# Designs tried in a protein design run: designed miniproteins, single chains, continued (5). Part 54

Each design is a single chain, and the fold is of that chain. pLDDT is the mean over its residues in the fold that is shown.

## One batch from the design tools (miniprotein)

Design m17983
Fold by ESMFold2-Fast:
Structure m17983 (fold): chain A 80 residues (1-80)
Amino acid sequence: SPKEKEKAKLAQEAILEVQKLVDEGIANGADPAELQKVYDEFVKKVQEILDDESLSIEEAREKLKELLEETKAKIDELTA
């Protein structure tokens, strides 16, 4: 469905952004295991948003944005 495809695109964009931050953190000497754990938890939560068929595109976008901001804060803490 168009809704499913749009949600998947938003999710993929967010996952790619987090992957880049994780890769940069590892390159700068952060613990790979801790960053991988944050990435895995992020992907799991993204999948939960995608699996929630009750969410509108706008609601999914808002939840993904909040999750991305929370995940960036965790990565910043691990790379400080």
Scores: mean pLDDT 86

Design m17984
Fold by ESMFold2-Fast:
Structure m17984 (fold): chain A 75 residues (1-75)
Amino acid sequence: LSEEVEREIDIALARMLIALGKVAFEKGDYETALELYEKALQLAREIRERYGNTPEVDELIAEAEKLIEEVKKKL
């Protein structure tokens, strides 16, 4: 895969992890939601380190951090 394609796949995976975490949160499974959000945050930070800062990646990191804070208040 080209580097650009790999970057887009990694971003899509991070977004999917956030989406799955939101589903778990809506169902009251806060532990699973936390795990998924933490995985999304880790992947987003790895994308930032590998490909650099972009508004898209920075927004993804900020969203994941906010969701982690929200779910921790429910645990």
Scores: mean pLDDT 86

Design m17985
Fold by ESMFold2-Fast:
Structure m17985 (fold): chain A 65 residues (1-65)
Amino acid sequence: MVDEAEVKRALGEIYLGIANIDKSKGDLEGAIESYRKAIDYFREAGDTEGAKWAEEKLSELEKEL
């Protein structure tokens, strides 16, 4: 059986990576969207540490706007 929580956690990690790439390219809007998706997936997976990390990264990025 596919573990839905593990799939969602993996998606959170993927979107966190996409957000970091977008930020590095100067695509701040894309980075914000991807960090928000990462937070949602980590929360759905029950990964509170992943969600907190992504929230901190989003907060740092929003201060740059």
Scores: mean pLDDT 82

Design m17986
Fold by ESMFold2-Fast:
Order: structure tokens, then C-alpha cells, then sequence
Structure m17986 (fold): chain A 71 residues (1-71)
């Protein structure tokens, strides 16, 4: 599936460059689409530690935290 392909791609990008904030953000998005909110939050947190001014990542994190609390 496209989600499985994206996971592999972004995990490989992080293995090559652990400071790639965009790759951490993309993993967070994919895990949120899979309903794995705890992993999604962890990956968004890692992305924001590297790039704290990324508004898109903050908005995504807020949405996922809201979904996690609603379960």
C-alpha cells in the first residue's frame, strides 16, 4: 500500500539523516493516518525539537493529540 511504501521511505531517510525534521514530520503524518496516535505524537515531537517553528507540524500535533484524547 502507499502508506507502507511511505513508511519505508521516511524510515530510510531518518536512518541516513536523523536531523531531517521533514522526514520525522512525514512519519508522524503516516502513523496518524494508520491510527497509531502515540507513535504519531512521538515523531511530531522529534520533528519539532529539530524545527520548533514549523507551524504545519504544530497544527498536525494538536489534531492528533485531540484524536488521541477522544478515544
Amino acid sequence: SSLEEKLKKYEEEIEKDPNNSEAWQKLGIVYSQLGEYEKSIEYFDKSLKLDPNNESTWLSLAVVKSLERSK
Scores: mean pLDDT 85

Design m17987
Fold by ESMFold2-Fast:
Structure m17987 (fold): chain A 104 residues (1-104)
Amino acid sequence: MAEELRRETAELLEETAEELKKLIEKGIEKGPEELKKAIGYLNEKAAEIVRLAAAASPELARRVGEAVLEATRYLNEGYKDPEKAKENGEKAVEALRRAAEAVR
């Protein structure tokens, strides 16, 4: 059960990272309004990911929450400075992927 929930958490983090990458690429191409959609998507998925992680353990929820917060921070920096949107977007996706690998 707990190991299964950890696996599901890792899979959701990977799926979120992959979809987020696509939304960030559209945001870079089409401008700040599309990048806001990437931020909105991560905020929505953050609640689901943390809830799933919390079902496995409070410690996992804390670690995953920290990774999601870091990813959100990078996206907000990219939104404030569009010239750095690509770099910050890549860091946001990387933070989620590293979290997925760490929780397996």
Scores: mean pLDDT 83

Design m17988
Fold by ESMFold2-Fast:
Structure m17988 (fold): chain A 60 residues (1-60)
Amino acid sequence: DEELAKEYVELIKKALESGDENAEAFARMIAGLARTSLSPELAEKAVEEIDKLVEEYRKK
């Protein structure tokens, strides 16, 4: 479900924005859930977006 993939990405954005120390670990957990609950194509796109968000926050 494309909507579910977008929800995962938005959830990660909010976690990273909050500045919580556990935000990166939470992002990795949600990426794992995306791989098991979404189609392979949607899972790859969602994981790529999550990885980009984590990298952007690390460079900050």
Scores: mean pLDDT 75

Design m17989
Fold by ESMFold2-Fast:
Structure m17989 (fold): chain A 68 residues (1-68)
Amino acid sequence: MSPMEQELYTLIDSIKDKEKAQEFKERFDELLAGYRAAVAAGDTAAQRKLLTEIGELQHEVVELVEKE
């Protein structure tokens, strides 16, 4: 995994509500799988969209951790 991917997984694992942590982990796993498929297909539009969605998920996780 890339350092950025590992950092986001570590942040998700720091969520105190372990049910929410699992939901975010599953969402991130799905987005990463989609991104890897888009890279393999050479679909630059899908890659851009999925990177944006990963960024939005990262912001949601940061906000949740800060609220806790």
Scores: mean pLDDT 83

Design m17990
Fold by ESMFold2-Fast:
Structure m17990 (fold): chain A 97 residues (1-97)
Amino acid sequence: AISLNNLGNVYKSQGNLDEALKYYQQALEIARKLNDRHGEATSLNNLGNVKKSQGNLDEALKYYQEAGKIYLEIGDVEGAEKTQQEIEKIEEELREK
């Protein structure tokens, strides 16, 4: 799953959000099939980042929430804290709307 996430990161950095989504979704599907919980959380977090960049805050929030749950389950404190920070930023933005 990591190579597809890296490819998605390249497309995201180029502003090609549609291609980034495609590769992150493929990475997510592979991680789930392999029961790779870390890869699943990483792919969900990356999907949240793309949805946030598209202004789709409701979908971004859902992806970050799912990623955060997995990071907590596997004991990835840094991943959980980063995901929670993004959730709080989106909730603040939605509250000011």
Scores: mean pLDDT 85

Design m17991
Fold by ESMFold2-Fast:
Structure m17991 (fold): chain A 85 residues (1-85)
Amino acid sequence: MAMQLEAEITLSLALMHASIIVTSGFTSERMVELLERLAERLIEHGSPEQLRAAAEALREAARASEDPEMAERLEELAERLEEAA
């Protein structure tokens, strides 16, 4: 189904952005806003496994983030994904 393909693409994009934060330590409000939108799509259309994978990646991104405000937002987002799984 197209919606399942969208969830797979959405997860891939979320994992890619989380990986950039993990490797660079850099986060911006725009990056977090994008991840929030991707998470909303995953909550609507993703499987429990996809939600848990995204949550773990975002927790790693939160730990790597040099911006405490962005780190808190990423951690909150990871919690929402785990609760939805």
Scores: mean pLDDT 84

Design m17992
Fold by ESMFold2-Fast:
Order: sequence, then structure tokens, then C-alpha cells
Structure m17992 (fold): chain A 89 residues (1-89)
Amino acid sequence: GLTDAEVLDAVADIYAAVALNDIRQGKDPEGAVKLLEKAADLAFQSGNPAALERLREVIREAAQIAKEKGYNDTAKKLEELAKRVEERL
């Protein structure tokens, strides 16, 4: 069966995927930041380095897309979140 850490990782991956898709579509940039912050909190709780590495990659991609779309405040928040995730690796 799934461990608590495996459940946290799976939910973090889902939040990250939804947030990345929302940023790509320009649907809700502020909501996407909140989803990625929730994903980070879950990945920090799981303590799994692989989950943190996957999340860092998604956040970096989301930040780059946000910059390209002109969501400058969103991009800045995502860059700061990526730094926080990297500090836990």
C-alpha cells in the first residue's frame, strides 16, 4: 500500500502539474503560485529528494513561462519558491 510519504509525493505532483498547466494557459497565475507553494509544503513533509528535484524543475519551467507571458510578479514569486526548494536539497 502507499506510505504517508508516497501519498504526499503523489499529491504534490498533482498540484504541480495543475499549476504548470494553468500557467501555460494563462488561466490563474496567482492561483498557480499557491498550488506550487502547497506542492512545496507537501514535498518538504515527505522528505523525498526525488520529489523535491521534480518540483524544482516544474517551478523553474513555470517561472520561465510566466516571464514569457509578462506575469512578472508571478515569475518573481516562483523564482523565490524554486530557491526555497533548492535549499532543501
Scores: mean pLDDT 88

Design m17993
Fold by ESMFold2-Fast:
Structure m17993 (fold): chain A 88 residues (1-88)
Amino acid sequence: KEKRLEMAKKAFEAIAELVGKKAENITYDEEKDTITGNIGDLPVGGIFIGDDVMAIAGYREGDTDVLLVGGANSKGEAWAGRIEAPAL
């Protein structure tokens, strides 16, 4: 529980840093083994895959769909990326 919440915070903070915002309201659901929270007003969801956590958030900005992805592992390593595609 505590270790999973700490990894969730690292993943969400990596995404937040990438977009110049703050990660807030980070919650771990033990039954589903999932995480939720916000980056600014953007809802973020994530899941655990083995010992790693992966988090995603999606939004539309004009004619662009933006996907934010981040992760963290039990060693405290974290990463984030941004993917852009034309809006359909």
Scores: mean pLDDT 79

Design m17995
Fold by ESMFold2-Fast:
Formats: C-alpha cells, sequence, structure tokens
Structure m17995 (fold): chain A 64 residues (1-64)
C-alpha cells in the first residue's frame, strides 16, 4: 500500500471516530485518488465507498 494513501486513510478513520465526518470524507477521497493514480482500482473503489459513507453521515447530521 502506498505510504501516503495509508497515512491519509488512518487520518480519515481518526476523524470518523471523532464524528468529524466531513474531514473523514476528505481524507478518504484523497486516499482513493492516490490509489486510482497508482492503478489500484479495487482500493480506490473501496476508499471512495468509505468517503461516500462519511458524506452520508455528515449530511444526516446537518438534517438534525
Amino acid sequence: MEEEADELYKKGVEAYKKGNYKTAADYFIQAARLYKEAGNEEKAEEYWGFAQDAISKYLKKLKE
């Protein structure tokens, strides 16, 4: 796994655990882009999925 993408993923997970879903989504999007650039389609798709989940959580929080 690319070291930069792994670092971004870990930061995204920490933000997600703290309820900072917008920040988590940003980190997951950045990690997904790095995997896409590296040609790792499976990891890019997986991390894009994490970003979509974080965005969904963020939008739900805004509706409260």
Scores: mean pLDDT 80

Design m17996
Fold by ESMFold2-Fast:
Structure m17996 (fold): chain A 60 residues (1-60)
Amino acid sequence: AISATLTFPDLNAAIGGALTVMGEAPTATVTVDGTTLTVALPDDAAGAALLSQLKTTYGP
């Protein structure tokens, strides 16, 4: 699994990010801790692409 931690400016943004991950990768595990989102994505090309997109959109 590909794991990443992303920090958002507010809880609504973090929830939006979580919904995006669940919509694009329904087998992914998503945990929200305040404004921090921890995701475990499938270990495949789609998971890697989604992680790159999230890092580009929401920062490192």
Scores: mean pLDDT 73

Design m17997
Fold by ESMFold2-Fast:
Structure m17997 (fold): chain A 68 residues (1-68)
Amino acid sequence: MMKAKSKEEAEGLALALLHESKLIKDEEARRQVEELAREALRMVREGAPLEEINKVLEEAFKVVEEAK
């Protein structure tokens, strides 16, 4: 599972997940990854704890893996 070590890395991973979502053929899974990545970006902006942001990123990454 992908874990960010800083909020800047978390933002980068969320942006990478948004890009990765475009490669997902399943429409429902693609939408879930987009939603989770956008939520992670909002959490970074709002100053949420890194551990909570990482939980959202891990969930998004799991959806990506399950959609393959």
Scores: mean pLDDT 80

Design m17999
Fold by ESMFold2-Fast:
Structure m17999 (fold): chain A 72 residues (1-72)
Amino acid sequence: IEEKVLKIFSEVLGVEPVGLDDDFYRLGGDGGKQQELIKKIEKTFNITIPVSDRGVVSIPKKTVDYVKSLLS
């Protein structure tokens, strides 16, 4: 899960390396890129992220924990 999340963040931002504690917006992310990030995570893990939960998808570590909670 962690490697896949970090790879998706890197692909969306177009930057490497991306660490678990890096902030998506500090690395040059915006609203459009966040929408792409969410769609890639949903497709990769076969999950749906509610609009209310989208705010947690900004730091890879928090995104990993969130994805794990949906898959259990």
Scores: mean pLDDT 76

Design m18000
Fold by ESMFold2-Fast:
Structure m18000 (fold): chain A 71 residues (1-71)
Amino acid sequence: LSAEELKERVRALIDAAEAAGITVQPRPDLEGASPEEIRQAVRDTVLVPASPAQAPAAKALGEEFRRLAEE
């Protein structure tokens, strides 16, 4: 994946998580980030659900973050 594609996918996942009420910790700054920096930011990111009912969604989004960090 190109840096631009990685950045777009990470932003989309962050937006989806926040829209679902899931806290992204820490929130990465992707502006001007290299592909390696994007992957590191993804690895350092943890999704915290606002309620136990959101845990499956947070887990699914977390797996997408992990996949992007490995690509």
Scores: mean pLDDT 74

Design m18001
Fold by ESMFold2-Fast:
Structure m18001 (fold): chain A 64 residues (1-64)
Amino acid sequence: MSEEELEKEILVALARMVVGIAKAIGDEKAAEEARRLAEEAERAESPEEARELLTRAIEVLLKA
């Protein structure tokens, strides 16, 4: 496994955790938006793209 592959796996795991936190808070809109961003991060071809998508997911959670 390359460092880039490992980083992408970690970012995807973090995105899933953000979705879980949003659901726990009870904000359905934030949870849905974070879930879509997490799905896009899983489909991302590069760790950079995954990081950008994860950052957006966290921003959605913070604005909730």
Scores: mean pLDDT 75

Design m18002
Fold by ESMFold2-Fast:
Structure m18002 (fold): chain A 80 residues (1-80)
Amino acid sequence: DAERVYEILARAAREVAGNPDLAKAAEYALLARKAAAAGDDETAAKYAALAEKYAEKALKDPEAVAKALEAARAELEAAA
């Protein structure tokens, strides 16, 4: 069920984001959190780095990036 929640959040991030880099940043952030929850710190670090890279590319709309990442974080905390 928690895994299904992560999948739904990744899909929502892609559907909501008008910027493809924002969508990728949100998706990788969710994957990083999921990997960390599974104890796979190496994969979590890899996805976290990718999330940061794509978030930087989306800097022309930093408020949208921050909002999407904060919403995803809150949902993942509720699922844990």
Scores: mean pLDDT 68

Design m18003
Fold by ESMFold2-Fast:
Structure m18003 (fold): chain A 78 residues (1-78)
Amino acid sequence: EAHFNLGNALQSLGRLDEAVEAYQQAIAIKPDFAEAHYNLGVALESLGRLDEAVEAYKSALAIKPDFAEAHNELARVL
């Protein structure tokens, strides 16, 4: 959770590469953290890393199939 909160703060500051690293650390600690996979996707999309963003959104949906925000973003980038 601390790494997830750090990722959110870094993303709001536009420090997107560091936000990606923080979200990856959150996922390493808790692999079933759907919100961390989703936020990782959003940060990757903001960096133009669309293929990686798609995989992050798919991971979020694999954990939480009813995750409307992840479904909507995946539909947008496909």
Scores: mean pLDDT 85

Design m18004
Fold by ESMFold2-Fast:
Structure m18004 (fold): chain A 111 residues (1-111)
Amino acid sequence: MAYALAGDYEEALKLLEEFIKKNPENALSWAGLAYVLAKLGKYEEAKEYAEKAIELDPESPWGWLALGEALKGLGKTEEAKEAYKKALELAEKQNDEHLKKLAEENLEKLE
């Protein structure tokens, strides 16, 4: 994937926050918010919102991917590996080839 500049992530954050304010039950949006927060280095907030996404949809591979990113940023490497493995399992079950590849790449970087 191409690198997004920090400004692009901050714009995505604002759009996701506005969407979630109107759609608080949308697990994918909570997962997206968590992922963006992890990319901005806000790992504790990212973990909280990733856990919210998983609470709303425990079969969300994006929720588990975002949790892995947050845990990796917090230095919880083994817990991050478990979250990425769960994201990979769910992405394979749902035939999401893009997310499967992203989870595999993140697991490889932790070894």
Scores: mean pLDDT 81

Design m18005
Fold by ESMFold2-Fast:
Structure m18005 (fold): chain A 84 residues (1-84)
Amino acid sequence: SLFLSPEQLEAEADAAVDSLEKAAKEGRYTTALMAVNILATAADIQGHREVAARAYERVAEHLKKLGDDETAEFYRKVAERLRA
């Protein structure tokens, strides 16, 4: 099971998101983004929607910084739905 404490999920998601820009420059962006998605999904499944929403918002910010506005908007909408 991917059951983790909300504090551990938040810490691991934050670490994964913080690595996204560096991962993009190193050609491992897809792997890093997948790790964030797995952690955010685990948080949502466990009822920690705010942790999941925050992770996706940070992904959207990094994607905008990289110039991928379309994918950034997609993750922004995912975060918005999690807070609804």
Scores: mean pLDDT 75

Design m18006
Fold by ESMFold2-Fast:
Structure m18006 (fold): chain A 91 residues (1-91)
Amino acid sequence: MEHVEKGLKLGEEGIRAAQAGDLETAAKLLEEAIRELEKADKSDPLNLAALASVYAALSKVYEALGDKEKAKELRERARELRAEAERLAAA
């Protein structure tokens, strides 16, 4: 699915930007990855797991930028998505 492929690619690019210390570029790429993955089939546990991973990465970026409140919200969303992915995979 086009949105999943684009979202995963943007997510990888965002994580690489964060590892390079380009936190502003990382945030933009990870936010675009979330927008693409949100368009994917959310009944697929692999899609939810991918979305959770991107939210977790974005949480770390905002923590590094000093936005602790946004980082907390993103971390909680990542946890919820990961739990839902595990629930669907176990069914």
Scores: mean pLDDT 85

Design m18007
Fold by ESMFold2-Fast:
Parts: C-alpha cells; structure tokens; sequence
Structure m18007 (fold): chain A 50 residues (1-50)
C-alpha cells in the first residue's frame, strides 16, 4: 500500500540521518546514544520490510 511504502521510506531516511550523525560525532556519550537509536531504528525498518 502507499502508506506502507511511505513508512518504509521514512524509516530508511531516519536510518540514513542517524548514520550521518554518528559519522560526524566524536563525543563517546553521544555516539553511544546514536548507536542505541540506530539499533531501534533498524529494528523498526526490519519490521516494516518483513
């Protein structure tokens, strides 16, 4: 459905944005937060593409 396609695209864009932030971040505490967010976002993306 168009709604499912949009949700998948939004989830992918979120992953790309978080990955970019991780690549631009040197603070260890912020990197840990971003890694947790990426794990959660990846799980959601997998759920939407299953």
Amino acid sequence: SPQQEQARRDAYRNLVALSRELNETTDPAVREQLERQIQAAYTEYQRLTA
Scores: mean pLDDT 86

Design m18008
Fold by ESMFold2-Fast:
Structure m18008 (fold): chain A 65 residues (1-65)
Amino acid sequence: LEEELRELLARAKERIEATPEEKREEVLREEVRELEERAMERLVELGLASREELEEERKEAREAS
């Protein structure tokens, strides 16, 4: 999981660095969203959490903000 996330982050960083600065914020938001979804899928695949549990945590985090 951690190694896979690190690889995804490295790729996202490379993508952002290749993007003109005017569009970096938009690309960053898209990459972060993809990373979040991929991390959730991987956690479910590994049996470390259920999709329902991860969605509940996201809801609680959003309410805490």
Scores: mean pLDDT 70

Design m18009
Fold by ESMFold2-Fast:
Structure m18009 (fold): chain A 68 residues (1-68)
Amino acid sequence: AIELLEEAKEAAEKGDYEGAIELLHKAYPLVTDPEVQKLIVQAISALNKGDKKKAIEYLEKAIELLKE
């Protein structure tokens, strides 16, 4: 799950929002933490709105929670 979220963050940083969203859809069913699931949904929403900065912030928070 962490690797998919890091790959999604890299895709978002490169402006590949469709690729980032696809990676997040793959990561979502692998995550059991409801707070991380919420952050993934918020990241997808931000990417759909073209808000790169907000999407990256949500992805960074999700990655940090999974490292705990």
Scores: mean pLDDT 82

Design m18010
Fold by ESMFold2-Fast:
Structure m18010 (fold): chain A 65 residues (1-65)
Amino acid sequence: GEDEELIREGRELLELLRRGVVPELSEETRAILEGIGRTLRLMGDRIDEELKTGKAAPPVPVVPA
């Protein structure tokens, strides 16, 4: 799925940065990348849960009250 591909590519990019392919990053840039990494990990966990449950139905907009 598209989300799986996006998360995988994002994780690969972060791994390249961690391996020191990029010699130095600003503190702000590192914080942003770490935040993105956390978000991608959480999204990956969520997608994995959906896959365990089976194919989820398309999102249905529900307006409470």
Scores: mean pLDDT 64

Design m18011
Fold by ESMFold2-Fast:
Structure m18011 (fold): chain A 79 residues (1-79)
Amino acid sequence: MVTAEQLREAVRRAASKLPPEVARIVLEIGDRLAPQLAGKTPEQVAAAIAKALMDDPRISIDEASRIAALVYQELRRLV
């Protein structure tokens, strides 16, 4: 079970590994989704973040997949 705080922390850690412009987009999406994804599994959270990133025209599909994988890895460390 993922809390909103755990998701925000995982997104913050993942964003620290990204270029600043991409990091800001990822943090924006993570903060928007955190209340909606509280109580879901790390797998469900990663899938939802991947979809939100793929739906954002500023992020390529390949980059969205890599970012979602980074968020999943950080979530697995916290949960």
Scores: mean pLDDT 84

Design m18012
Fold by ESMFold2-Fast:
Structure m18012 (fold): chain A 86 residues (1-86)
Amino acid sequence: MAEERAREAARRFGRLLAEKRGVPVEELAEATERLAAEAAALARERPELAEAMELGAQAYEARAAGDEARAAALRERAEALVREAE
């Protein structure tokens, strides 16, 4: 479960990066899948980081949508989880 959650969070981030760059998602497909594999490997060792990765992706999505308050709240929660996992 944690591995799939981390992999999906990384893919969501890749889609956001493509949108921010104004390029098709498929243009970044290889880099996105490499990031997803790395995220899944990290979550395999530390499953608690999967939630932090999901919150991080949601924070970037909120910022891209112009909801800075939601982005800040989600980022703070994600950073807290990362600190606790360290």
Scores: mean pLDDT 79

Design m18013
Fold by ESMFold2-Fast:
Structure m18013 (fold): chain A 75 residues (1-75)
Amino acid sequence: MVEEEIERMGKALELAVRLLNAESLEEATEIIREGIEKYGEEVVEEAVAIAVGLARASGDLEKAKMIEEAWRRAK
């Protein structure tokens, strides 16, 4: 169980970093869709929460809004 949760968290963090580095809504949406296909919605939802939280903490409200919009569009 612990190893499984660590691996899942690792994938969520990797996706969160990719989302934070996305330069457009289209790129962020594709990262989310690919993530859902490869890792499932639960992992991607965690990645989105991490990325949005980090963007807001850094004062990048436009990045946070873009990631949230991409998540809504990808579903």
Scores: mean pLDDT 83

Design m18014
Fold by ESMFold2-Fast:
Structure m18014 (fold): chain A 82 residues (1-82)
Amino acid sequence: KTVRVRLPDGTEVVIQAEELPDFLESLGVARDAPLLVELPDGKVISVTAAELPAVIATLKPGETIRVLLPSGQLLEITVLEA
């Protein structure tokens, strides 16, 4: 799935969901780093950066999740239509 990632500084990038662990690693977030993820229904789960593509695979186009990084910074990830 293609996603739009909004960074804390307002920068947006469009990448494949499978590229998210590599993208987060470029931001200094290790693949085994714990993330708190707020799902579209408001449920909060704890996953690693490497598990994030599997979470995205459960989402529908137009849905947004909020991802809290270990640094305390917040990312918004929106699933795009194909």
Scores: mean pLDDT 81

Design m18015
Fold by ESMFold2-Fast:
Structure m18015 (fold): chain A 58 residues (1-58)
Amino acid sequence: SLRERLRRFLVLLFSGRYSVREAARAVGFSPATFSRLFRRAVGVSPREARERRVGLAP
């Protein structure tokens, strides 16, 4: 399912082993489709979420 693929993507991304692009490919999304769906589900782009984790997180 879409939600299941998005959840797997987040697990891969937060593992620190994969880039955003690599994680998206692993779950079968094109970069454009993945970015749109992630933004709808999370409220920010994957890039913004990653930046918040490494720089802007409290």
Scores: mean pLDDT 67

Design m18016
Fold by ESMFold2-Fast:
Structure m18016 (fold): chain A 59 residues (1-59)
Amino acid sequence: MEDELRRREREEHREQVRRRGQELVRETSRQMKIDGEKGQEQGEQRARELNREYQEHLE
């Protein structure tokens, strides 16, 4: 009984982690455009860090 529910929760958790990770990357990219070229380099590095963090959480 728990096995199926547990599998669902685990998959939902993974999906949420993915969505939040992607959303953070998109938000960072959006922020870069608002800040302009000044934020471009900072946003790019920040996006890479967030992407790596997201991958670590996923894996």
Scores: mean pLDDT 71

Design m18017
Fold by ESMFold2-Fast:
Structure m18017 (fold): chain A 62 residues (1-62)
Amino acid sequence: GAAKAGAAGAAAGAAGDAVAGGSMRHEQYLNGGDKEAALKGIEAAARGDAAATAEYSLQAGK
């Protein structure tokens, strides 16, 4: 829920760590059907935007 956006920000921080570690980038390269959405999700995670990261993750997972 949107009311939990502040708490979800911590999850976006963890996603940023995955980006830095390269694991998320590697996974999107191998399994991402929508590379544009995956890349935007990675950028959002690096910025700490939990809502944007979730949206792009859902879009890339289609």
Scores: mean pLDDT 58

Design m18018
Fold by ESMFold2-Fast:
Structure m18018 (fold): chain A 66 residues (1-66)
Amino acid sequence: DEELLKKAEELASKAVQAAKAGDLETAKKYIEEARKVAESIDPKSFEYIRAKYAVEQAEKALEEAE
């Protein structure tokens, strides 16, 4: 679902911004929410792959900020 993909990408983007700002707790919360949205997408869809990639990039940004 394109709408769910957009939501996951928006949450992941907010997580990256929070991580870069040093707000690690807010970043973790947005990553958790993005993961939950991504998990609601059909796991065999291209949208699922894109959503997982966005979450993975946000997780990497958090790791680099720590």
Scores: mean pLDDT 81

Design m18019
Fold by ESMFold2-Fast:
Structure m18019 (fold): chain A 119 residues (1-119)
Amino acid sequence: MLTLTESGGGTFEEGSSVTLSSKISGNVETVFQLGWYRQRPGEPLKHVASIDLFTGEVSIAPEFQGRFTISYDKEKNTVYLNMNDLKPEDTAVYYSYAVDLGDFGKVYFGEGTEVTVLK
């Protein structure tokens, strides 16, 4: 069983930068992908970014390319979402996720971290 502990949320000014962190705990040896989803008020859950832990390859959804990046620190078992040039439209709950190959590809989500961007 995996747990994801998120941090770095809060209230930010437009144009600022923030890094969200998610620390993965439990049997991380079978995790092959980490990533982030977000949910804006009144909108469906949207995929933001992922990183493949086997290859180190990253995928960022087209609308976030150039502003958001994803990285992973293996020593800390922590995935990061680096968010640059924040806009009011980035106001959302951000959910980290992990895909556990050892648990039949089961997807584990964090509890969500709130980001509010003020104009």
Scores: mean pLDDT 87

